# Designs tried in a protein design run: designed miniproteins, single chains. Part 62

Each design is a single chain, and the fold is of that chain. pLDDT is the mean over its residues in the fold that is shown.

## One batch from the design tools (miniprotein)

Design m2134
Fold by ESMFold2-Fast:
Structure m2134 (fold): chain A 63 residues (1-63)
Amino acid sequence: SADEDLRRAIREEIDALVERYQREHGLTPEQAREVAYEELKRRIAGMTPEERERFLRALDEVL
């Protein structure tokens, strides 16, 4: 479903960001996760209220 696809995309993006920030910037896993969450939060700034609710629900299910 579209919601399952969204959850998968969010998970893959978090994993990719965490790996990249650890490898390229020497961050700990905890610090890399914090940076990844902040980057994802910035993405919701341009979303409609409906898109934002859907995204946050998917993010909560992935976390």
Scores: mean pLDDT 80

Design m2135
Fold by ESMFold2-Fast:
Formats: sequence, C-alpha cells, structure tokens
Structure m2135 (fold): chain A 86 residues (1-86)
Amino acid sequence: AKLVASKKVGNLTYYLYQVDDTKFRIEKELDGKKTFLGSIDAATGEITYEPSLERLYTITAKKEGDTLTITVTDKLFGSATFTVKL
C-alpha cells in the first residue's frame, strides 16, 4: 500500500495508506509500534474497524466529487483529518 498522508496528534501519528483506486487503510504509531485501525472503501462508503479497537476509535469518511475526507477520532488523543483526491 502507498503512504498518502500522515498526521501527528499528541504522542500519536496517524498514517493513511492507499491500497487501490478506492480503498484506504488507517494505521497509528505510538512509541514506535504501528497498529492497524481500519479500512475505508470510498466507492461504497464502507468502514471496517480492527475489532479489538472499535470501541476506542471512530472513523468517518465523506466523499464529495473526487475528494475524500477521512477523520479518525481517538477518545484520549483527539482527531486527525485527511483530505485526498481520488
């Protein structure tokens, strides 16, 4: 998967990867450890969470034309928003 964007929020870094033309993957890094959080299908709007983490994170995705806006919210560390052109 290709790294599209990263954002640092407090002591976390969020990474957005593009898997294919419409599919994206979100990971976090804390203290050097990367953890999968969820996947987004921009064609369907489907969001799939990592099951062990679904109670700690909220992922939203909004498609407007060729633009996809993805927001990840952690209950302790706050939110990061990514904007990508499809």
Scores: mean pLDDT 77

Design m2136
Fold by ESMFold2-Fast:
Structure m2136 (fold): chain A 89 residues (1-89)
Amino acid sequence: MAAEEAWEGGRRAAEGAVRGDAEEAREGGERAAEAARRAGDEEGAEAARSGGEAAERGARSGTAEHMSGGAIAAIGGGSTASLGAGGPI
């Protein structure tokens, strides 16, 4: 399920940021972006990439506890978008 996979990637990115692991934070964002891309959600994929980059910066800055709600919401928003917008609505 693309929505669940995108959320899992986002969660991994956040955890990586909290632990100061820039690689894990970025990889989580990339996984979320790939899941969104497989679902055909280009906008969600771009948001997930941006979220992953923000998580990576948070990990490097040592301020992961201040991980932006926007970055987390962008990855989580992909989950909501994946749930039920098929077709031109």
Scores: mean pLDDT 62

Design m2137
Fold by ESMFold2-Fast:
Structure m2137 (fold): chain A 59 residues (1-59)
Amino acid sequence: SEEAERAARAAEAGDGEGAGEAIVRAGWNPKGSREGGRLLAEQGDGRGAYAAAGMGELS
């Protein structure tokens, strides 16, 4: 939840690197997380970033 919140805030701020790092810390693979974080930040998709990090934490 803490990493999911960080990912959401970073994505909404357009910070692809921060979003990707939070998703990696949540347990997703590094390459996919960095690419996903960048795309989510470009879209300002905080909900998507929150969901992605949350799913990583459950895995």
Scores: mean pLDDT 73

Design m2138
Fold by ESMFold2-Fast:
Structure m2138 (fold): chain A 112 residues (1-112)
Amino acid sequence: AIEILKKLLQKVLELAGLDPNKITPETLLELLERIARGEVSGRAVAAFLHFLYNLYLYLETGDESVIETGEPSAEVLTIDMTKIFVDLPAMLGAAPDDFEAIATAIVDFLNS
């Protein structure tokens, strides 16, 4: 599960012009800040939402089979954004607007 999620995040980093071999809080914070500034492609944003949705589903279900490694499905485009931007950070122990805490929590989970 974690290895599949790491591969999804690496694809996001590649699309955003970041180093896919550096899954660190600093790299993910830079990704979040670039997205907030509108400095990444729509494809990179879609891939990141797809990663976050798969992370949310895995944390909610504990089931690796829910992780989708292909292009973002139509289901991802209809997700309740509160699950991604409120519930997922809370599950990781971070505040929804604390980008550094969110970045650190995601990386710590992936390295657990």
Scores: mean pLDDT 72

Design m2139
Fold by ESMFold2-Fast:
Structure m2139 (fold): chain A 77 residues (1-77)
Amino acid sequence: MPISPEAILETVREVVDKTSPEVQEKAKPYLDALEAAVAAGDREAFNQALIKLSNALGDKQFELSEALARKQNEESA
């Protein structure tokens, strides 16, 4: 079952929250863009913001991938 954009956003917030304050500040504009895209129902903007946020995370991109996989598994019946 595909994970909802809202669940992805929550997972992204959790991962970003566990990074250093410097990485959090760098990720903040993309996190804000993700929130706006979810509120607007704009899936294309959501995908673009998620890609940019993943790039901004750099070394923490792996933690994001694992967190998303875990969330997907929790939602699967």
Scores: mean pLDDT 76

Design m2140
Fold by ESMFold2-Fast:
Structure m2140 (fold): chain A 69 residues (1-69)
Amino acid sequence: EEEERALREAEERGRAAMKDALKTAAARLIAREKGQTSEEYIAKLKAELSDEEAKEILDKRTDEVAAAS
């Protein structure tokens, strides 16, 4: 059915976009912590991060910020 196919395609695009955004956010956090905020450095970090690593970095940083409050 067209609806099932469209839903699967939308979910796949959504997952890819979400993973890309998470990697970008994680790379920016790492770059900021190292005092290096160049887009080149962020792009390099992003390319080296796995989806799991990016999520863990964001989760850990969020927990640290919450604990500091």
Scores: mean pLDDT 73

Design m2141
Fold by ESMFold2-Fast:
Structure m2141 (fold): chain A 79 residues (1-79)
Amino acid sequence: MLDALLLDLKELAPDRAEEITRLVQQLREAIAAGDYAAARRYAEQLFALAKSAAPDEETRQRIERSEARLLAAIDALAA
């Protein structure tokens, strides 16, 4: 799941590939540590970056739906 997202985001924003890779790694580490507040924050940073690189509104809306799904999954783990 996160590996596919990483590849898609690196293709969308190649100039930000290192930052995207670092944010995905920080997100994984936060989830593994049970730090869901940090995981949510890293996910929000990652998707803010993705939305800023979106070429059109349709792509931006698809990214927003993916963001909502991931945040809901993190929130469910925190409950």
Scores: mean pLDDT 78

Design m2142
Fold by ESMFold2-Fast:
Structure m2142 (fold): chain A 100 residues (1-100)
Amino acid sequence: SKAQELLEQLQQERDEARRAIERGDVDGLLEHLKRLYEIYYEYQLIEGGSSLMSSSFASSLVGTVLAAVAVLEERDPEKLKEFEEYLKKLKEEREKKLKE
């Protein structure tokens, strides 16, 4: 199903974000975080998707995001600001889709 394909993509982006943290690659980290949120919001919009995400996987996504935000805040606060501005725009686009 498309929901399963999105979960596999979320797992891939989570793992890439973790690798970027380990390498201290703030540019790659920002890119993978943006992609992770894009896929996550698409997953939330798909019918029947919520039942496929385990609590363990959801916890790993949250943990990865929190670690990534901490790394960006410490190493490149301008990139954290870029990410926060990007997330606001993505949330606005999601809310627009939900109104239709």
Scores: mean pLDDT 81

Design m2143
Fold by ESMFold2-Fast:
Structure m2143 (fold): chain A 56 residues (1-56)
Amino acid sequence: AEEEARLQRIREALRRHYELFGEPVPSDEELDRQAERIYRMEKGGHAGATALAAAA
């Protein structure tokens, strides 16, 4: 439940990022894969995860 809500927020941020930079928005399935990777990095507590979140 909590994980799902976080993944949804990451997906929305990614979609907005592609739109903002004029890039073609990937499919929802591709966004799900990217969101899972980002979520795993966040859960790992690495500095790279915070840098990635700031870039989105």
Scores: mean pLDDT 71

Design m2144
Fold by ESMFold2-Fast:
Structure m2144 (fold): chain A 133 residues (1-133)
Amino acid sequence: SRKDFVEKQLKEIEEAAERILSLAEKHLDPNNPEAVEAYQRLREATERLLKIAKEVADKILNNEYMSDEEIEKYRQEAEDALGEVRDAFRRLAEITKASEEDIKEMEDALGRMATAVDKLIDLAKELNEIQKK
């Protein structure tokens, strides 16, 4: 069902976000101002992604109309936020000399989050096209 699909994508995004934050915290030196700033940027971007995902999901489940412009704006904002998470983690990884394994786990979590967000946005676009006809 549509509800089951949306709930599955939200769960994937929430689990990926939790993994991202957990990995970032592992590499956070609270006594290093550069690490604290990078972590804050990462956390804020992750929270922004979660907000976007929840807003899109809520609109889908409530049969609320989203314009093509609004859907594209959500996609762009999500892509920008994902980039910010990646850049912020890269900075943390440089400071702590994070292992290749931790870097791979972060990229895998980012990939899962990106895929789930894209699936929600694609569903919104498909539903928008159906409502136009």
Scores: mean pLDDT 86

Design m2145
Fold by ESMFold2-Fast:
Structure m2145 (fold): chain A 73 residues (1-73)
Amino acid sequence: GPAEERGKKRGEIASLLAMGAAESLGGKGGEVEVEYKDDEAFARAVSSGGAGAARRVGEKGGIAAGPEPPTPQ
């Protein structure tokens, strides 16, 4: 339905925004992918203020590690 399409489009935009923001922040390690797939809140923080905002999100929640590299199984 329309609500579902809105959510999907929003998710796509957030993903693209996170990728662009990560690249501008120097996300050349490739690990940025695991950090930015955490949630839209993180993507918005990065898009809004860059590194400063991203740090606030991690510090605020106490979840500093976030989705670190998928534990080498």
Scores: mean pLDDT 47

Design m2146
Fold by ESMFold2-Fast:
Structure m2146 (fold): chain A 68 residues (1-68)
Amino acid sequence: SLEELRRDLEIVDEALKSGDENKQIELFKKLSPEARELFEGLRKEGYSIKDVAERLRGILEAQLRKLE
């Protein structure tokens, strides 16, 4: 939903601003099931937590633009 997508973006933005990997991991547990699946997929491909967060932000922003 649009509401879930905005919440996921807020979580990712907070994680990126924190700069703390442990805080980022904790915040990512709050992602929607769909965003969490994307996060886990990127992690399995070998991306760092920071790179995953940056890529996930881009994906979620693109999805939001399609709904607006």
Scores: mean pLDDT 81

Design m2147
Fold by ESMFold2-Fast:
Structure m2147 (fold): chain A 65 residues (1-65)
Amino acid sequence: SAETERLRAAVRAGMGPAEAVRWVYEQGIASPQEIRRILDSQVEAGALTPEEVAAIRAALEEIEG
């Protein structure tokens, strides 16, 4: 919940979804596993476009690699 709200706040502040994901990870707000859980929840809710999902997955792959 708190991690999802922080991601939404970053996107509302003008960050792209991939940028928001990188930012919350770099700040220690959410782990890659928590971000993936949030991504899955947002995809299930229809809150993200396929392009946004692909960008976030690419960012997560880079963070985890």
Scores: mean pLDDT 74

Design m2148
Fold by ESMFold2-Fast:
Structure m2148 (fold): chain A 93 residues (1-93)
Amino acid sequence: DVREAVELVLEAVRALIRTEEERKELEEALPALEEVAEDPSLAAERDRLVALAEHLKKELEEVRKEYGEDISLREAMEIIEERRAREAERLRA
């Protein structure tokens, strides 16, 4: 369902955001994201966004298993971001 897919993507993007100011900026962009979800020419893009949201959710779960389920969402996302930065540096050369 398109509405559910948009909510999953938004939750995944919010998890990537470090500060509440960045989260507010995302909420200001919500109307544009809703237009993307309702555009039939972008149906394939919706499926890809849903897959990205599922992948991010799985990474969050892995971090919680490694560091404990009591860690905050923000802390877990910082760990994921640091991991991705290291991977990017390794693969860049």
Scores: mean pLDDT 62

Design m2149
Fold by ESMFold2-Fast:
Structure m2149 (fold): chain A 91 residues (1-91)
Amino acid sequence: SKVEELRKKIEELRELLEETEDEEGLKESLRKLQEVMKLLYELDPEKAEELNKEFQERVLKARDEAKSREELLERMKEILLELAEKLEEAV
């Protein structure tokens, strides 16, 4: 089912994020998140919109507050890990 596919992709995202140490790893994680969000929009558009809005707001804040590119990447990883937890709870 699409729900099982979504759960699998969320797990893949979480595992990928745990291994992420650099910008390339973050890019791969963002690509996986895009796949997760696309499927969530098909299954639960209201929840997808809610989580996407929270994600965008956190990204903007991180961009404004980060003092370096490296700090921004670290903050992005934290934001994505927390989003993955929320995604797992939502499904």
Scores: mean pLDDT 85

Design m2150
Fold by ESMFold2-Fast:
Structure m2150 (fold): chain A 63 residues (1-63)
Amino acid sequence: MTREQLERQVAGLEAAVASGDRAQLLAALKEAPTVIAQARELGMEELAARAERSLAEARRLLA
């Protein structure tokens, strides 16, 4: 995983949350934990925080 690929994945999670589409929100819930782990492994704290916020918001919208 490159920084650029990870940035695109985080942007994808944020777009899914912004869309409010149920299928995209469910996909984001499944993908976000892996993205967060990858961001933390690479020391990209800002990307990890953005992915965590997207995960929390997706959970809130699907509750």
Scores: mean pLDDT 84

Design m2151
Fold by ESMFold2-Fast:
Structure m2151 (fold): chain A 56 residues (1-56)
Amino acid sequence: SRVDELIEETLREHKGSSPEEVYAYGSRRISEDTSLSHAEKVEGLKKLHELYLEME
């Protein structure tokens, strides 16, 4: 999905960044993406948050 692509892209671009930096960047990108519906943004932020918790 577009959400999964954005998450993967964020992880690639910020390889070696702290989990907080990855989460901040990814959440901003998902929230500001005009191609995503509100439901897709909620799902994407949820997935990114779960990844963030796994990184800690």
Scores: mean pLDDT 79

Design m2152
Fold by ESMFold2-Fast:
Structure m2152 (fold): chain A 82 residues (1-82)
Amino acid sequence: AFEELKERLLELGRRIEAAGGSFEVLRDTPELFVGRFTDPDGRTTLVALARSEALAREVVAAHPGAQLAKAPSGVYVVEREL
């Protein structure tokens, strides 16, 4: 579900920071979570979790080239390498 995927991203962010990278929460609402992850090697990825396709498409529109997928739980996942 949405909250379980969000907790997984938060845990990933903590692990990346512990390894020398960085993690920033750009948006955190009950309907939309957006995180920016920068690995220790300098690779930056934006990941969003959305409860609706409309919100997911707004994230895609803001980040041309982002990939959108629907998880089996019905949560929409948007990913963009920056």
Scores: mean pLDDT 86

Design m2153
Fold by ESMFold2-Fast:
Order: C-alpha cells, then sequence, then structure tokens
Structure m2153 (fold): chain A 68 residues (1-68)
C-alpha cells in the first residue's frame, strides 16, 4: 500500500512536469487513497473504531477505483 502510493505519487509528479495536469491529478488522488488506506491499516487514525475499520478500508478502496 505505502509502496503503491509512492509509485503513483511519483508518476503523478512526472505527468505534472510534462504539463499533463488532469492525468497527474487522477494519479495523485489514487495515491492519496492508497496512502490513507495504509495509515488506516497501521492504526494511525485513532478516531476510527475497530468495528468500522473494515468498512473504512472498503470505502477507501472504492475511492481508489473511482479515481480511474
Amino acid sequence: LLEKAKELGEQALELEKEGRLEEAEKLAKKAAGYYALYLLKQGVKPNVPEEKREEWEKKLKELIEAAK
């Protein structure tokens, strides 16, 4: 998840350097989704109850797919 987020983030930066701003934004949103999911799995979000963790992971994965 973290590695995937970094990879997509780097690709977004490269697209931004090429002036492909819309494609860069799509990849940046996808990278943010992977990064948020990574943080959730690491327990960094203390305000997300354990019983809702799986639902939040599912929602984040849906956001990553929606960013295609």
Scores: mean pLDDT 69

Design m2154
Fold by ESMFold2-Fast:
Structure m2154 (fold): chain A 88 residues (1-88)
Amino acid sequence: SVKVTVTTTVTTSLGTTTYTEVVEAEEGETLTVTVYDSALNATITVRVVVPAKGQTVTETVTYGLMKPGETDVSKMVDATVTVTATVE
């Protein structure tokens, strides 16, 4: 197994939040990263494949999210989730 540093950044019009964790995984294993954004009351999921030792992989997904209590689709906020996995 390898030690993987996973950094997840959630960027919206309301701000940017960053989470960092260290997990043990196998090279080539698919990690499922789940992030809860309390400002938008939303859960976002991103999958990343563990890279080779000394390498970094970055995955980015974009979601349209409604702020809690908002019903107007024209006021959706775009959320961008970037997950970076680094093997030292």
Scores: mean pLDDT 75

Design m2155
Fold by ESMFold2-Fast:
Structure m2155 (fold): chain A 75 residues (1-75)
Amino acid sequence: SRSELALAVLHSLPDSAWVGFLRLLLQQPDEELLEVLEYIIRNAPASLHEAIRELILSSPTLSEEDKRRLLSLIR
């Protein structure tokens, strides 16, 4: 699936490139992108949670409500 492909790409990247890739995905968010982000967050290894959290917090395109929703998935 699209989410599985995105997750596989992220796992192949070093942390610095991983942050850049997710930032690119957040440039023009749509409803499908939010579902992809939820899937990535739920299935990401714990070592990537800090990078994901930072990207969500720094995103200029996500609403505060969407940020809280996505952050609640990171534990």
Scores: mean pLDDT 70

Design m2156
Fold by ESMFold2-Fast:
Structure m2156 (fold): chain A 85 residues (1-85)
Amino acid sequence: SERDAAFAELVAEASKVLDEGTVAALRAVLESNLRISPDMPVETFRENGRRNLAALVEARKTKSSVVGKAITDAEGHSLHVIEVM
């Protein structure tokens, strides 16, 4: 499916720049978003996944902590997001 392709693309991108433990954390967030909002558009999934990947890259680069949060988007989809502290 397009979602499975988007998931695989995000994990492959993460694996180029992040350690295995951080990639596993991103996988868990991506899987959570697929479970929470299975009707979420694939592009919304990609955009949220890229934002979460960028947050993890920033946190590793700056040695910052991250917080996971659940938010609701303008269309009513529940999203698991990562914020750098």
Scores: mean pLDDT 78

Design m2157
Fold by ESMFold2-Fast:
Structure m2157 (fold): chain A 78 residues (1-78)
Amino acid sequence: DQARAEALLREARRLGEQAARLMEESAKYTSLGFAYKKAGDQEKADEYFAKANELNRQSVELWRRRQEARAEAAALRA
């Protein structure tokens, strides 16, 4: 079903874009965490590292779902 394959590819693109944004935000929080650590603010450093780790985990899950959607779309087009 071409329509279902196209819908899955659109969903995969949306998931990839969302995952990329979460990865960018995670990298920013990691950078802020190291900046606070160098400044001696370990409490703020730990807070930003925790946020970065959470966003990275979410991004990995979205990339996994994107790959599943792409694989399903490919199977429907075979």
Scores: mean pLDDT 88

Design m2158
Fold by ESMFold2-Fast:
Parts: structure tokens; sequence; C-alpha cells
Structure m2158 (fold): chain A 59 residues (1-59)
């Protein structure tokens, strides 16, 4: 019960962080939304992939 609340808060915090990183990198609203959705669904793998593609250039 309370553990599920903490998991939801953690996912929301991660989603907020991902949105801020992508916004700072100049990513589109579409990209920001996709990353947030992935984080909220617990798909951190997908979220990280989106962030890596957009928040700064890869050498």
Amino acid sequence: MMEMEQEKKDRENVAEGAERILKSAGASEETQQEAKDAALNGDYERMAEIIRSHWKPTP
C-alpha cells in the first residue's frame, strides 16, 4: 500500500527530471512527453535511450 505510493512518487520524480533535462537540451515537447510516459510506466530503459539521443551530442 504505502510502498506503491513511494514507487509512484519515484517514477513521477524521474519523469520530472527527464523532462527538465530534455527541455534544457532543446528537445521537442513530443520527445519530452515520450520520456515522461516511459518513466511513468517504469520503462527506464526507454527513457534513458530518449535522453541519451537528445540531451547532448554523442561523440
Scores: mean pLDDT 73

Design m2159
Fold by ESMFold2-Fast:
Structure m2159 (fold): chain A 83 residues (1-83)
Amino acid sequence: SEELKELREGLEASFRSLDVNGDGVITFEEFKAWLLQFHPNATDEEIEKAFKQLDKDGDGVITKEEFYDFVAEVVPHLKPVFD
């Protein structure tokens, strides 16, 4: 759908901003900094749980594919979650 396309493009822009080195992964510190921009009162427990769900391989980094899959799982009907 158009909504999912716009979400995907927005997520690619966000991922590229986080992945400054262009290595295709996001570190925990980069993820935490990004999440706190949207949820400045997020607890360490919430951030850790979100990162752990994204880090499917358990290697301590998040790939672009894992990041997009997580967002699609959390916001399959985009608008109600982000509004």
Scores: mean pLDDT 67

Design m2160
Fold by ESMFold2-Fast:
Structure m2160 (fold): chain A 104 residues (1-104)
Amino acid sequence: MAPSKEEKLDEINKEISKLLVQMTTASVEQAAELAKKIYALIKEMMKLAGLDDPSLLKAIEETLERFLEAKKAGDKREEARELAVLTIHITGLYYDGLLQLRAA
């Protein structure tokens, strides 16, 4: 059976969560590639759910950039802070996406 939109949304969310964990232990160069993958998956999640929030997408992009800068600087506190902010935004987006799909 082909996966539902809700099942695809859950799969994307699980993949993003795995990539976020990998970013914590990755080199700066590896974390930058992981950030690109996360951003692409977030755009896919928004498109799948029919969400159009360019302000949220820009906030996520800027948070990913700050995470990478903190990692380059060796600022572990700021790395953890930006990771927490990313997790909050992505979790909110996932639940908004589920609500949007269920309302359709």
Scores: mean pLDDT 86

Design m2161
Fold by ESMFold2-Fast:
Structure m2161 (fold): chain A 68 residues (1-68)
Amino acid sequence: ELEKELEKLIEELSELGKTPKEELYKNIKDAKEAGDSLQLIIEILKGVIAELKGEPIPDIDVSKIKRR
């Protein structure tokens, strides 16, 4: 399920022209090697996509409520 969500986010970022898929996969692999959870990576990608679309994010986590 998380892998499916991740692929969807990578496809959206690629379509928006922000970052090529190969670079996204490399960054995700590096983050996993560093010990970041897949959930954290997905959350970051969702925030980037929303920002690129210029859409408001009514998610309290991306509104800086979530602790890091």
Scores: mean pLDDT 65

Design m2162
Fold by ESMFold2-Fast:
Structure m2162 (fold): chain A 55 residues (1-55)
Amino acid sequence: SLSPLERSFYEALVDGAIAAGDQAAIDRLITELEKRKSIDPQFADELIERLRAAR
């Protein structure tokens, strides 16, 4: 699993990208979180779904 600090970091990045409506940041975060599925698939999938819903 991702550490609590790494989880908080990704949650903050996701929240910021969605709030800004930054499609480039959303796309980059989806790509990065897809790589994290090997470590923490449930957490990564939840954040990816939030990013996709904001497109």
Scores: mean pLDDT 85

Design m2163
Fold by ESMFold2-Fast:
Structure m2163 (fold): chain A 76 residues (1-76)
Amino acid sequence: SLEKGREYYQKGLEAYDAGNYKEAAEWFEKSARYFEESGDRLLAAQAYGLASIAYFKAGDTEKAKEMLEKARELAA
């Protein structure tokens, strides 16, 4: 699952660099879930943080806020 987390994280970065913010956010969110399931709280927090930024850039402020709250919880 850690390997899947890294795979989806990379897909998120590729989508983000292409300006596909909605797709990037969805990949980062999936990545974060895999890191969370693996017990890697800091990687999960980073991925949720990037999902928040990407959702915000995509215009999805509710999802952006949700992801930011998850990132803050895991980084504590």
Scores: mean pLDDT 89

Design m2164
Fold by ESMFold2-Fast:
Structure m2164 (fold): chain A 77 residues (1-77)
Amino acid sequence: MSPLERFVQAGLALKEAVLAGDAAAVREAAERLVPLISGRRPVTLPLAAVQAALDAARGLPLHERTGVIMALVDRLA
């Protein structure tokens, strides 16, 4: 699988997990996506932190909810 195909699949998985409110799926998708963006450093996301971020973003449009998760990644990377 090409790097672009992995990036697209990880991005779609993240959006689907955010729509579902599934913290475990969001964590898995974000942890897979991060190395494809930065290429430098894997990140391990605490499930509780992902759940808190999803809860904080609950009323927001999908792109903003995804942005909150990516802001969490940036804080921990």
Scores: mean pLDDT 78

Design m2165
Fold by ESMFold2-Fast:
Structure m2165 (fold): chain A 67 residues (1-67)
Amino acid sequence: AAAQERAEREAGLRKAEGAIRAAMAAGADPAVLEAQIDEVLALTGDEEVAARLRAALNSDEVVPVAT
């Protein structure tokens, strides 16, 4: 049960992280991305993942100018 709940939470975290990174690559609003990162932190308590996502956002990783 606890292992199952943890696995489901991790799957949700991976999905959310992937969506945030995809949005970063698409040039989404940084304020929206920061709010999503805060939501991930609130749901998981994983400060390391939140810090990495914030670092990626702040490093201006490949912002597509095609839009």
Scores: mean pLDDT 70

Design m2166
Fold by ESMFold2-Fast:
Structure m2166 (fold): chain A 90 residues (1-90)
Amino acid sequence: MKEEELSKFRTYLNVLAQEKKKDEIEELIKKSTDPLFQQAAYYALLKYEGKNLLYEYLKEHSDDPRYQQALAYFEELRKKYKEQVKKLLG
C-alpha cells in the first residue's frame, strides 16, 4: 500500500538525516518519480540542516553503548528500506 511504503520511506529518510547522509537523500530525490516521495525527501533534506539534539548527544558520547546500538539499528533500517525504496523507484 502506497501510504505504508511512504511511511517506511519517511522513516528511512529520517535515519539518513540523523546520520548526516545528505548525498543519499539528494540521490533519492533524483530517483523518485512519485511527487509524494520526492516531497518527503525534500523535507528530510530541510530537516538535515537542523540540529537533532538526541543524535548530537549520542555523537558527543560516542563511547555510549546506545550510540553503537543506534548505529547498528540505523544500518539495519538503511539496508531494509533501501531494498523497499529500490522496489518503489523501479
Scores: mean pLDDT 63

Design m2167
Fold by ESMFold2-Fast:
Structure m2167 (fold): chain A 83 residues (1-83)
Amino acid sequence: LRDELLAQLREIGRQLRDIADNEEDVEEARRQIRRLMDRADELMDLGKETLPPSELEPLRQVFHSEILGAVMRSIPKFAGLPV
């Protein structure tokens, strides 16, 4: 379960970085980012409910570095997306 959640979060992060770097249409990029962020939130919630705290830390690290980092990279395109 943990490794599957980690792989899915990393894939979402990759897609978010691709959108940040290559998507010129701000409206389309916002739509895609929202869907991916909703999916990432679902995976984090599942991890919080199913994994002990010691196994949750790797998910939290990937979420911060891969997901939130990619969203922050997108800020120049989507001013107003917090955290």
Scores: mean pLDDT 73

Design m2168
Fold by ESMFold2-Fast:
Structure m2168 (fold): chain A 63 residues (1-63)
Amino acid sequence: DAAAEELSRRYGIPLETARDLLLGARAHLGPDASEEEVLREAGRMAEVALRTKDAGREAARAA
């Protein structure tokens, strides 16, 4: 909720996407992970996803 809103604001992604990333980060780190650790991992995942999407677009433009 609050974490999803913060992630959404920081990376300019929809709340639904932010929640999905947080769920993925929690699944990866486990339930004992701190909220800060989950946010950091979700943020890293968001950055990787954005970079991967941008690289995919460059490949499409080259075709």
Scores: mean pLDDT 72

Design m2169
Fold by ESMFold2-Fast:
Structure m2169 (fold): chain A 65 residues (1-65)
Amino acid sequence: MEKEKEAKENREKADEYIEKSNELDRKAEELKEDKEKARELILEGASEGVKAIGYISKALSLEKE
């Protein structure tokens, strides 16, 4: 079942981007005294989160059909 493998791979990539987003948010909290650097990390984390949503959507599409 090729679609099942592809769905799993997309979920794994989504998990990777979720972890990256969470790590960047954690680093931003640690750097809150440097508001500019914290802001950059938050924006980067948001970008990684959007990528995760894309992979989740792809996995759901593959699982359904």
Scores: mean pLDDT 79

